# Designed miniproteins, single chains, continued (4): the designs that were tried, part 21

Each design is a single chain, and the fold is of that chain. pLDDT is the mean over its residues in the fold that is shown.

## One batch from the design tools (miniprotein)

Design m12704
Fold by ESMFold2-Fast:
Parts: C-alpha cells; structure tokens; sequence
Structure m12704 (fold): chain A 71 residues (1-71)
C-alpha cells in the first residue's frame, strides 16, 4: 500500500513537472522568435511564472501523497 502510494505520488509529481516544462518551452520558443527585446522579456517572465507554478504544484502533490501514507 505505502509503496503503491509513493509510486503514484512520484508519477503525479513527474507529470506536473513535465506539463510545466512543456508550457515553459513553448513560451521560450516564442521568445526566440520575438522581434523586440520587450516582447522577449515578457515571454521569459511568463516562462519563469509557469516554472514557479509547476514547482509549487509538484510540492503540494508530494505533501498530499505523504499525508495519505501517514494516514
């Protein structure tokens, strides 16, 4: 039971990080294709926001999984 919950938690954390990296990669690609420094900076800032949100969601999922194991 505990091993299955740990594996499920790890899979969920990995999925959250993969989704965040995919969205960040798309924004960074748009930044490379940008014609202005201002537009590029805005897209990079958005990519950093997505990374921070993804990390926060992954941490929350890990904490929730650990709480389930403790129950």
Amino acid sequence: AAAALAAQTQAQVAAIKAQGEAQRGELLTQAVLSKSDEERAALIDKADEILAQSEAQAAAALAAGQAQVAS
Scores: mean pLDDT 83

Design m12705
Fold by ESMFold2-Fast:
Structure m12705 (fold): chain A 65 residues (1-65)
Amino acid sequence: SARERLERVLAAVEELAEKLPDTEYNRYSLETAIEGVLAWARKHLDPDLVQEVEARLAELKARVS
């Protein structure tokens, strides 16, 4: 269930990256959302799962930066 919720959150962030127009404001908003998810993951998830989340979010951030 925790993994399922994490996958839903990651899918939602990826969907936002694909659907929003590529503007500076939307890039900033997406980057803020990514940092929020990462902070939550570091606080609440096991270290091995945190590393996987960090890798996936870093890839997503690279697409919008």
Scores: mean pLDDT 75

Design m12706
Fold by ESMFold2-Fast:
Structure m12706 (fold): chain A 82 residues (1-82)
Amino acid sequence: EPIPYSPEVEKQVEEFAENNKEAAENGTVAFVAEIEIGGITIKLVSGSEESLKKMEELGLLTEEHREALNKGEIEITREPEP
């Protein structure tokens, strides 16, 4: 079932993506994948257990996403608002 669109979810995902931009720049990225939430495309970046926990808390980690994570392909990167 698709994740329901809400301002809270979008804000949390946006904050997580912003924080992970620094991690990617520092070379701590390990996993890359793309997901779509409420009609928006998000690249997931996860190189730590903390990132995984955040994904689960946001409900972004479904069975399909868990498989992508096991392959090492989850990265969150979202374009900032104009």
Scores: mean pLDDT 49

Design m12707
Fold by ESMFold2-Fast:
Structure m12707 (fold): chain A 97 residues (1-97)
Amino acid sequence: MDERWIVLMVMLKRGAPLAEAARVMGVSPATVSRLIRKYGRERILQLGAYAYKKKVEEAIKELKEKGIEIPEPAPDPATAASLAEIEALAEKYLAEQ
C-alpha cells in the first residue's frame, strides 16, 4: 500500500482532482476524502515524500498506464509535442541560412 501515499501525494502536489486519485486507486472519491481527513494533507505529503523517493517513477508510470493525466504547471504531453514541432521548424529555418 505504499503506492497509495505516493499517488495521493503526486495528485495533491500537482493539484489533480481527488476523483482521478480515486480512479487510480480503484476506490470511491469519498474514500480518498476520508483518508485526507484522517491523516491530513501535511501528513499525506510527508508519507508520500518518503515513499516517493523510492517509487516516484513507478507511481507516475502507473497513472499514465491507466490513462490519467496529472495537471502540472508544465505543459501536458500534447503541448510539449507541439513545442517540439515549433522548435524543429525553427531549427530547419536556421539551417537554410
Scores: mean pLDDT 60

Design m12708
Fold by ESMFold2-Fast:
Structure m12708 (fold): chain A 66 residues (1-66)
Amino acid sequence: NRAEAAVLRALAAIDSLREAIENNSSPDVIQLLKDLAQFELDQVKKVASPEVAAALEAEYQKVLAS
């Protein structure tokens, strides 16, 4: 279903961003992965419940705060 697929893509994008930050990847790579994660989060907001979208947004913010 669309909501499940969007959630899985957002989780994968957030995980890729976390890995890039932990590995001290270039600022350009980190920015591309931030943009990808934000895009996938925006897709989740269109198809999933507000509660699911909020949980993924919180996970994204934790990665940014690391």
Scores: mean pLDDT 87

Design m12709
Fold by ESMFold2-Fast:
Structure m12709 (fold): chain A 70 residues (1-70)
Amino acid sequence: GAALEAQAKALAAGLAVQFGIAEARRRGLTILGVEVEVSDDRVVATITTSEGTLVATLDLKTLEVTVELR
């Protein structure tokens, strides 16, 4: 149902953000901002840091996670 889907997307968004923040902290980066975008097939967490932008993408179908520093 719609409520279960909304809860699942909220959880996925939280996980992507948590993963991105953990990676920024592990690399010793200063976090300046956090954005998250949720779609039906993926979650993208964008962590802005003093050294660049970390993008953590979680594919909701495959459960694969990718992190890039841009």
Scores: mean pLDDT 80

Design m12710
Fold by ESMFold2-Fast:
Structure m12710 (fold): chain A 97 residues (1-97)
Amino acid sequence: EGLELARKAIELLKEAIALLEAGKFDEAKKKIEEARKLAKEVEKKGLTDIAKILLSAADSIEEALRLLKEGKELEAQIELGVAALSVAVAELVLSKL
């Protein structure tokens, strides 16, 4: 149950990253908000460490969106890289459970 919610949050975060890379900022923001809601539910199910990683990834993607809107493309790419690594760590942790 909690693991399935975490997998759905991971997919939403991956979609948000792809949408930002495509310049689809409003769609990306919607995916980030949906992922955050699922991450909070994951936390309620007792998967606190995974929830923290997912929320951190969502924060990095949201910061990347803000930086892209300000024309700070290099800083935005760094934040997207951090988010992608956080998502990969969450997938690895889930694979060990």
Scores: mean pLDDT 88

Design m12711
Fold by ESMFold2-Fast:
Structure m12711 (fold): chain A 94 residues (1-94)
Amino acid sequence: SLEEILEELRRLRDEALANRDDPELLRALFVKAGELYLEALKLAGASEEEIQRVKRGMEEVLAEFEAIEDPAEAGRLALAFLSRLVQEVEELLK
């Protein structure tokens, strides 16, 4: 359900906050959050075309994350991404 996805995204965001200096964990949380968001869009009735556009956008943000050499900067990007996905799913529930 969208509510279960929102709760899981909030947990992933909180885990990222607690582990801002762990790039391997942040990458795993980034990927998992993206998968959950695509599932949320499918449940909300998004078209296949819209889902593919969102997937491409997320792949671009992940590539940006992987290119960052400063762990603090990478952590900030990962947290901003996770926080944005939480907000987007909250909007789908309205």
Scores: mean pLDDT 86

Design m12712
Fold by ESMFold2-Fast:
Structure m12712 (fold): chain A 64 residues (1-64)
Amino acid sequence: GPMTPAQQRQQIRDQMIDIAVQVMDYAVTISIPGVPQAQRDAYRAQIDAYTRQIAAYQAQIQSI
């Protein structure tokens, strides 16, 4: 059967936490002196993509 609203919210929160940890790892990496600009740009693009995904999950939770 379909998930309960509580189960659906919890699953989304778990996914948001996983993405937030990945964003933090990339943010820490690009803060290291000497990281090449190309690598920094690539990680920033990933952070931007994950930030949009977190915003989408936040909107989804609010609709439940």
Scores: mean pLDDT 87

Design m12713
Fold by ESMFold2-Fast:
Structure m12713 (fold): chain A 68 residues (1-68)
Amino acid sequence: SMMEESLKKTAETLDEVAASLRQKAAELEAQGRQSTPEESAKLFRQADGYRAAAETAEKLKEEYLKLM
């Protein structure tokens, strides 16, 4: 159905968004490990934010898949 196709596309988009956010978190963590203590703390907080956003996208994906 058109609704199932729309839900699948939304789930795929959320999966891509979650993967992108996790990649950004990993990059910020790598940068933080090579930075000064002050900058490192800021970068690790930003990485935590990106991971939390990725988890939210993953949960939303699971909810959309349940509607199928």
Scores: mean pLDDT 86

Design m12714
Fold by ESMFold2-Fast:
Structure m12714 (fold): chain A 100 residues (1-100)
Amino acid sequence: SAEEVLAILDELHARVLEAIRTAKSREEAKARIDELFAEARARAGELPDPEQRAILLDVLDHLRTLYLTAVEEAKSREEAEAAVERIYAVARRQLLERLA
């Protein structure tokens, strides 16, 4: 369902923010983000609707690249968090449009 797709994205985003806030280094944050995206991808693979699975997997692939780039290029944790939040807002809107 669209609700299940959004729940996977929303939970992933919350955990990514926690990783950025609590990681001891940029490298640790990036490693945790990679693990979180792998977990989200596995959950997306369990979705019963093949079209919703394909859409979410595509969104997750693009979002992973954008989040990792944001963390790599940020000058501070606060800048990384702000960049990730902006990326998330756009991705979530686009996902909602694709699920309609």
Scores: mean pLDDT 90

Design m12715
Fold by ESMFold2-Fast:
Structure m12715 (fold): chain A 85 residues (1-85)
Amino acid sequence: ATTYHFENELGTTATLTINADGSVTLTITRGPVVIEGTGTKSGNTITGTAYIKEKNVTLKFTATLTGDTLTVEFEGGTVLTFTKV
């Protein structure tokens, strides 16, 4: 499995794991807020969904792998850049 990490100055942390079968898991945490996502990898692109319990909404996301960085874009325009651990 390959793991990517995101962290910012607002106390948001996130982990995205790409499994050998191409399945993807995503967890984003900020204080008591937890967002859980799942997806699939095809080539350098990941597509999936993330559930935001605080808002009771499911957002689609796409991610692009570029070297040791992973850029994740959510429905609504939020972009997070992850780095390989």
Scores: mean pLDDT 83

Design m12716
Fold by ESMFold2-Fast:
Structure m12716 (fold): chain A 80 residues (1-80)
Amino acid sequence: IKEQVIELLKKAIEALKKKDLKLAETYINLAIRAIPTLNISEEEKEKIRELLEKALEAIKKKDAEGAIEYVKKAIEILEK
């Protein structure tokens, strides 16, 4: 499950690099829905959720680079 969430977030980064903001938003929302199923601490779940919500805000502002940075930080927490 953790690897599946990491894969979704990597796909979101690829979509953001291609400026496909709608596809990136879809992958990020799928990752957010999977957070409760992760075998990690509640503190880590909340940090990942906050980072992905900030990525969605960056997408809303058409800031693909900012969104990529937030998604990368979420992946770092998942990878430890």
Scores: mean pLDDT 85

Design m12717
Fold by ESMFold2-Fast:
Order: structure tokens, then sequence, then C-alpha cells
Structure m12717 (fold): chain A 99 residues (1-99)
């Protein structure tokens, strides 16, 4: 996905992305994933968000979903959070196309 964002759109994108990352980190902590691994994952996701590299963000999420410490319920919560993030991005793009 190519992101050409206004400063306002970029702020909204970063806010939505941060909420998603924070939700994933919370779930990983509940799963008992080591703090060192969680910090690595967070850094990778934040870097992908800063670069606007959604393909890399999705790749990190797919790797998280393969983690053996996550229950099926936790994986579903992560997918729900991802769907909400994607929906927010789609709404920002639709608003741009309508304006």
Amino acid sequence: MRLRLTPEERAAFRAAGREFIDKVVEILKKAGVPDSEIERIRAEMERALEEGDLDKLYEVVQRILSHPKLTPEMKEEILEALDEFVRRLSELQAARDAA
C-alpha cells in the first residue's frame, strides 16, 4: 500500500496504528511472551508504521499469530484489532476520495 498522507491524515494513521500496536502488546503480555520479545515486536511494528510499510506490518502480525504461547481466543482478538485498524485506514482513504 502506498501512503501519501496529509499531516492530518498522517496523525490519524499514527494514532490508529499506535492503538493497534498497544492492543497487540497487551495481548502478548497476557500470553506470557517474554518482555524482550514483546519489545522487539513493538519496535518492528512501530518501524513499519513510521515507514508506512503495511506489508511489513502484516508480516509481523502473521508471525505473531503463529506464536505457540497465544491461545485461539488471543489470536482472534489480534485479528479483530487488525480489522479495526484496516477499517480506520479504509475510512481515511474513502474520505480523501470523497473530498
Scores: mean pLDDT 78

Design m12718
Fold by ESMFold2-Fast:
Structure m12718 (fold): chain A 82 residues (1-82)
Amino acid sequence: LESAVLFFKLQAANLTIQMKKAVEAGDYEKLDELAREMRRLIELAEQNSPEVAKAVREVVDNGLKQLEKIDPEAAKRAREIV
């Protein structure tokens, strides 16, 4: 369980970092691709356990809040896909 939570949280954090880089570069196509990958990660986390899913959603929510400070439109776009 602990290993699964850590694995999924690290994957979510990594995707969030990549999304921030895409936003900073103005690469909205890459942002859309990464948002779809994040959606898939959340679906896999939900299949694993509610606890893992909750941990992933917390990382995602924090990442999207950081994106909103950089580019509110990009954050809104990502939220609609995730």
Scores: mean pLDDT 84

Design m12719
Fold by ESMFold2-Fast:
Structure m12719 (fold): chain A 85 residues (1-85)
Amino acid sequence: EKEKLKKAIEELDKIAEEGKKNNDPEAAKKKIRELVEKSPLEVFKEMLEMEELRKNKELSDEIDKEFEERVKPYIPLLEEVEKEK
């Protein structure tokens, strides 16, 4: 589980960096969805759900706050995985 999470985080980091560099959030979203489908981690399912809500621009800021709160339980695990790099 942790090894899969580490690999998923590395893939997300690559996708995010490529998305920023190319200024193509739509391509980044597609790759994130593919990753979530391959790795049925609850936190990534929530990310995907929030991504759908971000299509509504009025809710975008509120979703960012909610996302931060939802991922807080996983932050220690994410930090642990990052240390293993």
Scores: mean pLDDT 53

Design m12720
Fold by ESMFold2-Fast:
Structure m12720 (fold): chain A 107 residues (1-107)
Amino acid sequence: SARDAALAEALAMLRGLEGALRQAAEQARREGDEETYAFLERALERVRAAAAHLEATGDLEATLAALEELREEARREAERTGNPILQAVAELLEDAVERLRALIAEL
């Protein structure tokens, strides 16, 4: 079904986002930025939780809300710190939010 296709695409997107956040966290760790590393580890846990919830429930709207909250937090943290890793992460989260909105709009 269209919903099953959207769910599969959303899950694939979240798995990609998990990978990107893991790489960003490892970069922050290599640079000795413990504060950015800690933020990215929490962000990774939140994306993993959102993926698990989506897989269990199929609730795309709840997944969108969770990503929108994380995007706003990442944007604020990027603005506060001026950190280019956090700026890149905020942009990835914005792209993920827009992609998920597009998937929901097709249902």
Scores: mean pLDDT 91

Design m12721
Fold by ESMFold2-Fast:
Structure m12721 (fold): chain A 74 residues (1-74)
Amino acid sequence: DLSSLSKEELIKLGDEHYEKGKKAFEEGKYLEAEEHFTKAAEYYLAAGDKEKAREAYLNSAVAVARALPEIVFP
């Protein structure tokens, strides 16, 4: 469970997923980007970093908006 990890480990995992989300977004893989940004936000929130979590959640929302045609018309 995430609660067993240190704050430093949680932030590191959040950063790793945030970078994967950015890469997927730049490649137009918006559903993959949404998944990674959401995971980054969860790790940041577990670490108590509300600012990073908020930023990751906002990027997740943007990725979902960009993926709308894939969601509505797969």
Scores: mean pLDDT 83

Design m12722
Fold by ESMFold2-Fast:
Structure m12722 (fold): chain A 81 residues (1-81)
Amino acid sequence: SDERIEKLLEKIKNTTDPAEIEKLVSEIHRLVSEKVREKFREALKKGMTAEELRQLTNELSKEINEIHKKVDEAIEEAKKA
């Protein structure tokens, strides 16, 4: 999922303007931060156990790392002109 992030990644690949790349990367970081905050708010509201919170943290960390990898790959593709 996250068609919004996928569209932003595609825009990064297709731009040669460093200022535009910076804005697109910042927007991806903002969307990721919002998603993480929302998931933690839901977890706290549900009264999740310490073990469930650890599992959630691990899952979110993996998802964040995957997004960062995709951003890095998109930036490298943009540099190839």
Scores: mean pLDDT 82

Design m12723
Fold by ESMFold2-Fast:
Structure m12723 (fold): chain A 71 residues (1-71)
Amino acid sequence: SPQQEQDLATFGVLQQEFADLVARLRAEGKSADEIIAELQKWYDEVKPTLSPTVAEQLTDFVNHLIRWLRE
């Protein structure tokens, strides 16, 4: 459906913004804990603007990556 295509496109853009944010913070020499804190801020700001479907997908994506960053 058109809504599913739009949600997929929105999620793709958010994944890229997230990747760019992580790359920038790493280039600045930020620790894993500092990167996680900035990612949580970004997530909290973005989540209320999203459809429920994209918000759920973003929540799973962010939680998965935070777990990997803590290893």
Scores: mean pLDDT 83

Design m12724
Fold by ESMFold2-Fast:
Structure m12724 (fold): chain A 59 residues (1-59)
Amino acid sequence: SMADEALAKALAAARAGDAEAAQRYGTLSSTLFGEAGNEEKALEAGARVRAALEEAGLA
């Protein structure tokens, strides 16, 4: 889905050290999951992007 694609892009951006892109795609993913009525996945998407950025050290 577009939400899954956005999450994948957010995680890839975080690993590449692009915090701005990671936040943008992470927000898009969370919004799309929420609009689909999947609030649990919306929250998980945000948590996963945050964890990836922390693991990358914003590198």
Scores: mean pLDDT 82

Design m12725
Fold by ESMFold2-Fast:
Structure m12725 (fold): chain A 88 residues (1-88)
Amino acid sequence: SLAELVERVAALAARLGLPTLGVDSSEAEVDAVAAAVRARLKALNEEAEKNNLTFEDLPEEERQRALDLGELADLLAQIRGLRREEAA
């Protein structure tokens, strides 16, 4: 459900030091967090490419952060999709 997605997003955002989102969060608030997540993933990928690192070459803490960022990005995309369907 949307509520379950939002709860998981809140937990991941808290671990990553990002703003917490609730069920009543605006589209602009969701978009802002999504933009921050994309920026962090882009920076991580660029740094890895610059150093010729694969995901498996990252320290455990960095791998966990990358996984959390990826999950958060996917969940935010799902929330946006569901909200667009409700608006249609």
Scores: mean pLDDT 77

Design m12726
Fold by ESMFold2-Fast:
Structure m12726 (fold): chain A 61 residues (1-61)
Amino acid sequence: KKEEIKEKIKIYLYKKGPDVAVSQSELAKELNVSQSAVSYALNELLKEKEIEKTEKGYRLR
């Protein structure tokens, strides 16, 4: 529902590469948004199957 944050997360993960998992805290810091806003956007991306959650964090599928 926060499309701008979702797009920024996808772009950031794309720039990091498909094998790199990124933490919620790193995303909040690098995108300059609150951890709650990142958490909401990550949950939406997980529902859409655009990203996956690993022990190391979140990455593109």
Scores: mean pLDDT 78

Design m12727
Fold by ESMFold2-Fast:
Structure m12727 (fold): chain A 78 residues (1-78)
Amino acid sequence: MMQELAERVEGIVKKMLSQVVDDSVAEKSAKRVGDAVLKAKTPEQAVQAAIDTTRQEMLEAGVPEEKVEEIVEKLRPP
């Protein structure tokens, strides 16, 4: 279900973002990514929403584009 996927993605994003931004920013950003995943109707849309939202949140937090792309690639399915 989308809720289970959103919870997993939120946890992963929070863990990854905590390495490059403040914990408070990572928590807020991960929650927004989870919300975006919950709005998706398919797993493919959920992955794309997670990628797009994570990229936007990190850029707003001042993370360099190169580092953002490294983190975003880890959200893509194999």
Scores: mean pLDDT 76

Design m12728
Fold by ESMFold2-Fast:
Structure m12728 (fold): chain A 62 residues (1-62)
Amino acid sequence: SVEQVEKELKEGAIALTKAWAERLGVPPDPDAVIEAANADTSLSVGEQTAAIMAAKIAKKFA
């Protein structure tokens, strides 16, 4: 169902945002993760996109 997909997307995005926050050395706040990912030139394009997208989805459902 749509509700089940939304729940899984929300839970997955929150978990990924926390993992990225730990890796980037910032608080598990979506805005902090977005800013850190944008500033980190050592990240690949794919890694940067993944971090930003996860954080944006988590922020929408926070």
Scores: mean pLDDT 82

Design m12729
Fold by ESMFold2-Fast:
Structure m12729 (fold): chain A 58 residues (1-58)
Amino acid sequence: KEEALKRLEEALERVRDSPGGVATAGAAIASAKEGDVSEAQLENALAAIEREAEREGA
């Protein structure tokens, strides 16, 4: 979970310039940072953020 949160924050920072996915992922990240979110939510948020990062980088 700690690793997932760190990866999410890193990925979010990278796609922060992307207006498309940041707003949606931002809410999930906020909940994850509060430390009361399920592993499934973290995985889903990370996947969405990574997808946006790939689109921006690709």
Scores: mean pLDDT 63

Design m12730
Fold by ESMFold2-Fast:
Structure m12730 (fold): chain A 59 residues (1-59)
Amino acid sequence: SRLEEILKLKEEAYEFGLERVFELIDKGEVTVEQVLEVLESRGDEKGIERLRKYEEEKK
């Protein structure tokens, strides 16, 4: 259905957006703390979990 296709596209766009944000952290353009604050303000628990995994991979 069209709705299912739209929801799939939104999920794919979300994951792509997170990867771009992590690239900005890698470049020093934003901090992990700034990203965490935004994700917490949005109630984005999935994003917070992905950010924590990213931090662990950088150790």
Scores: mean pLDDT 79

Design m12731
Fold by ESMFold2-Fast:
Structure m12731 (fold): chain A 89 residues (1-89)
Amino acid sequence: MTIEELVKELKEAVENKDAKKAEEIAAKLLELYKKDPEAVIEALNATGPEFRERLLKFAKENKMKNTLKLLFEVEVEEGIRLLKEVVLG
């Protein structure tokens, strides 16, 4: 499965309130993030900010450890990029 297909399935699992399926997909995305963080960040960002907020809320309500870890890793990386732009630009 491509990263884009996994992100689409993650979105569908969240919309269907399937916490188990969403967490399994997020675990796969987290492993792919370790190998290619750019591709995973781009695919997640393509879903838009509204979905990211919904995903975070859903993950917190269902105690989805892998999903929360994935979102944390992405937020930290985006924060580092923003900090670098502000400090160096």
Scores: mean pLDDT 82

Design m12732
Fold by ESMFold2-Fast:
Structure m12732 (fold): chain A 80 residues (1-80)
Amino acid sequence: SEKLKALLENYILVVEEALADPRMTFEDALRLMEAIVKAFEKYDPELAKKVQEVLEEARRSRDPRGGLRRLIETLKEAIK
């Protein structure tokens, strides 16, 4: 879907901007991941599940930047 591709590209940009922000907190990263899960639940439930797994791993490891990097890769794979 052309619309799904546009949404993926927009979320990749948002995540890259968050990753570049030196003031980004762990809670900010988790909220962003939660918002992306909810956005994709309607359009791509399988992708939403993969993003949820990245969120759970980031929460467990307490690595917000690593989590956002994994999220970018997950979203890029979904475009392909």
Scores: mean pLDDT 83

Design m12733
Fold by ESMFold2-Fast:
Structure m12733 (fold): chain A 129 residues (1-129)
Amino acid sequence: LLEIDRQILEQLRSVVEESRSLSLEELVEKAIDIYELIYNTLSGRLKLGVATPELIKEALEVALEAEDVLLAKLKEENAPESIIKLVEESRKLIQEALDNESSPEEVIEVLKKVIEKLREVLELLKRES
């Protein structure tokens, strides 16, 4: 289980690095995919009673890396401040979950809120196109 979880996290980090060369819309879509994969992985592990603190911490750290890449890209391309604020709010939710050593159930709720915020970002970006 731990080895498989590490492989998933390594794949997620690889996607984040590849995302640096993408358009803003493609990058947001990749970020949503990353968060949905983390959400599904943690939800599955929680149902099986095998969600470890180490897995939760590593998943949140990957999520923060994705947010940092997205924020850097948004700022470089002078995205609307309303879009930047939504991503900053999602990053803050993830950071607070990490700092508070949140339970798996609390982390799942945070990821759900982050996915909702990123979907709003994607809709706003598509309207500008």
Scores: mean pLDDT 76

Design m12734
Fold by ESMFold2-Fast:
Structure m12734 (fold): chain A 86 residues (1-86)
Amino acid sequence: PIPLSPVEKEAMEQMELALELRKALYEGDEEKAKELLEKLKEAGLLTEEEVEAALAAKTQEEIDAWAKRVGPPIVEKLRAKVEAAK
């Protein structure tokens, strides 16, 4: 039971938002997806263009393509935040 630092906790919460977003997009829950996209944009993990692209994705194939494009950059940004807090 090692307690997480505030930065590690924030990074985990932001990663949870990204996973919830992918689920909301797959479910077609546009209202929830929009809320999660705005939170990730405010956190600096998504650009306005990436938010618009996610909302334009209507099929699972388009959602998967979007997630593959933005997912690795999000993970890298979160990892960089945690490592910078050492």
Scores: mean pLDDT 78

Design m12735
Fold by ESMFold2-Fast:
Structure m12735 (fold): chain A 93 residues (1-93)
Amino acid sequence: SLWDKIQKLMEELKEAVKNKAPLEEISKIAREYLRALQQLLDEKNIDPLKKVQILLRAVGAFTEVLLLLKQGNTDAAVQTLDELEAWLREELA
């Protein structure tokens, strides 16, 4: 399912962050995640306002992750991803 793909991409993203992969690689995984998320929201016919809220939250979280990694704060970057994943699980339940 698209949700399984999104969960796998999140695991790959967290692993890349923990392994201090290049920001370009992390950004690439984040873009694939956003594409999969958009497809899921489209197929599930999610309410338009909730869809915008979910996409904006995900973009904001990934921006924060990249900024934290640039600052050398890997632990906070992982926590940001954990918080995004937990929030998305609640929103898509």
Scores: mean pLDDT 87

Design m12736
Fold by ESMFold2-Fast:
Structure m12736 (fold): chain A 100 residues (1-100)
Amino acid sequence: HTLVIGQKPSREETLKYLEREIERLELLIEHFKDHPEIVKLLEEAKRLAEETKRKLEEGKLSDEEIWEKMKELEALIAEVEQLALKRGLKPPAAPPAEPL
Protein backbone atom coordinates (compact mmCIF):
# COMPACT_ATOMS: atom_id res chain seq x y z
CA HIS A 1 0.00 0.00 0.00
CA THR A 2 1.10 3.58 -0.69
CA LEU A 3 2.03 5.61 2.38
CA VAL A 4 0.47 9.08 2.86
CA ILE A 5 3.64 10.87 1.63
CA GLY A 6 4.69 8.06 -0.77
CA GLN A 7 7.51 7.12 1.63
CA LYS A 8 7.89 5.26 4.94
CA PRO A 9 6.31 7.22 7.82
CA SER A 10 8.62 8.91 10.34
CA ARG A 11 9.16 7.27 13.73
CA GLU A 12 7.30 10.18 15.36
CA GLU A 13 4.31 9.78 13.00
CA THR A 14 4.27 6.00 13.58
CA LEU A 15 4.40 6.48 17.37
CA LYS A 16 1.43 8.90 17.32
CA TYR A 17 -0.50 6.53 15.03
CA LEU A 18 0.15 3.57 17.36
CA GLU A 19 -1.00 5.56 20.42
CA ARG A 20 -4.25 6.44 18.63
CA GLU A 21 -4.75 2.87 17.37
CA ILE A 22 -4.24 1.40 20.87
CA GLU A 23 -7.01 3.71 22.16
CA ARG A 24 -9.25 2.77 19.22
CA LEU A 25 -8.61 -0.96 19.76
CA GLU A 26 -9.60 -0.64 23.45
CA LEU A 27 -12.90 0.94 22.37
CA LEU A 28 -13.44 -1.84 19.80
CA ILE A 29 -12.78 -4.55 22.42
CA GLU A 30 -15.44 -2.98 24.68
CA HIS A 31 -17.88 -2.60 21.73
CA PHE A 32 -17.44 -6.24 20.61
CA LYS A 33 -17.14 -7.77 24.13
CA ASP A 34 -20.02 -10.21 23.43
CA HIS A 35 -18.21 -11.57 20.33
CA PRO A 36 -15.21 -13.60 21.58
CA GLU A 37 -13.76 -14.34 18.11
CA ILE A 38 -13.61 -10.61 17.32
CA VAL A 39 -12.26 -9.78 20.81
CA LYS A 40 -9.42 -12.31 20.36
CA LEU A 41 -8.35 -10.65 17.09
CA LEU A 42 -8.61 -7.17 18.65
CA GLU A 43 -6.57 -8.23 21.70
CA GLU A 44 -3.89 -9.64 19.36
CA ALA A 45 -3.89 -6.36 17.37
CA LYS A 46 -3.62 -4.31 20.60
CA ARG A 47 -0.75 -6.49 21.86
CA LEU A 48 1.08 -6.06 18.52
CA ALA A 49 0.52 -2.28 18.58
CA GLU A 50 1.73 -1.99 22.20
CA GLU A 51 4.84 -4.13 21.51
CA THR A 52 5.62 -2.13 18.36
CA LYS A 53 5.21 1.18 20.25
CA ARG A 54 7.51 -0.01 23.07
CA LYS A 55 10.21 -1.24 20.66
CA LEU A 56 9.92 1.95 18.60
CA GLU A 57 10.38 4.09 21.75
CA GLU A 58 13.45 1.95 22.62
CA GLY A 59 14.92 2.52 19.12
CA LYS A 60 15.00 -1.25 18.49
CA LEU A 61 13.10 -1.28 15.16
CA SER A 62 14.45 -0.55 11.68
CA ASP A 63 12.23 1.32 9.20
CA GLU A 64 11.59 -2.00 7.41
CA GLU A 65 10.54 -3.70 10.69
CA ILE A 66 8.21 -0.77 11.51
CA TRP A 67 6.59 -1.12 8.07
CA GLU A 68 6.21 -4.90 8.49
CA LYS A 69 4.61 -4.46 11.94
CA MET A 70 2.21 -1.84 10.56
CA LYS A 71 1.21 -4.26 7.77
CA GLU A 72 0.60 -7.02 10.36
CA LEU A 73 -1.60 -4.62 12.35
CA GLU A 74 -3.55 -3.62 9.21
CA ALA A 75 -4.09 -7.33 8.38
CA LEU A 76 -5.50 -8.05 11.86
CA ILE A 77 -7.84 -5.04 11.62
CA ALA A 78 -8.97 -6.21 8.16
CA GLU A 79 -9.80 -9.65 9.63
CA VAL A 80 -11.85 -7.96 12.39
CA GLU A 81 -13.73 -5.86 9.80
CA GLN A 82 -14.46 -8.91 7.61
CA LEU A 83 -15.69 -10.98 10.58
CA ALA A 84 -17.85 -8.08 11.83
CA LEU A 85 -19.37 -7.61 8.35
CA LYS A 86 -20.07 -11.35 8.09
CA ARG A 87 -21.98 -11.12 11.40
CA GLY A 88 -23.83 -7.91 10.45
CA LEU A 89 -22.02 -5.83 13.08
CA LYS A 90 -20.97 -2.20 12.66
CA PRO A 91 -17.79 -0.60 14.09
CA PRO A 92 -18.25 2.04 16.86
CA ALA A 93 -16.53 4.71 14.70
CA ALA A 94 -19.93 5.70 13.23
CA PRO A 95 -20.91 9.35 13.86
CA PRO A 96 -23.25 9.99 16.85
CA ALA A 97 -26.02 11.25 14.52
CA GLU A 98 -27.35 9.11 11.66
CA PRO A 99 -26.92 10.78 8.20
CA LEU A 100 -30.71 10.94 7.85
Scores: mean pLDDT 73

Design m12737
Fold by ESMFold2-Fast:
Structure m12737 (fold): chain A 69 residues (1-69)
Amino acid sequence: GSSRARRHERLGRRLEAAGDWRGAGDHFEQAALDDPDSPRAPEWYRRAARAYARAGLPEKAQELLDLSR
C-alpha cells in the first residue's frame, strides 16, 4: 500500500485515541484519497465518517459513508 496512506492511517489512529475527532477524520480521509484502490479504503472512509460525526460534522460524515459503498 501507499506509504503516504499508511502514515495518514497511523496519525488518524493516534488522534482518534487522543479524542481529536476532527483531526482523526481528516487523516483517515486523506489515507483513502492517497490510496483509493486499497482494499482498506472503504474502512478508512467509514472511520473518517465516524470521526467527523463525533466532531459535529454530520454532512461531511454522510458524504464519506457514501464513498465507502
Scores: mean pLDDT 87

Design m12738
Fold by ESMFold2-Fast:
Structure m12738 (fold): chain A 64 residues (1-64)
Amino acid sequence: MSEDEKIIQHALDLTVQVNKDAPLEDALAVLETVRTSLIDQFPDKKEYIDKLYQEASEQLKKQL
């Protein structure tokens, strides 16, 4: 895994962890903001970001 991919994975994992007890709409809004920020910082990693975003979104939905 590249250093950029590690940063992306850590950011999305942390977002899920700190928002797991938040209302679903609020948690998803924060996750979308993080996704947008990551794509702006790592545009060449958009496909990887979208894959992890989908997994993170599903994880939040299953916890609530």
Scores: mean pLDDT 81

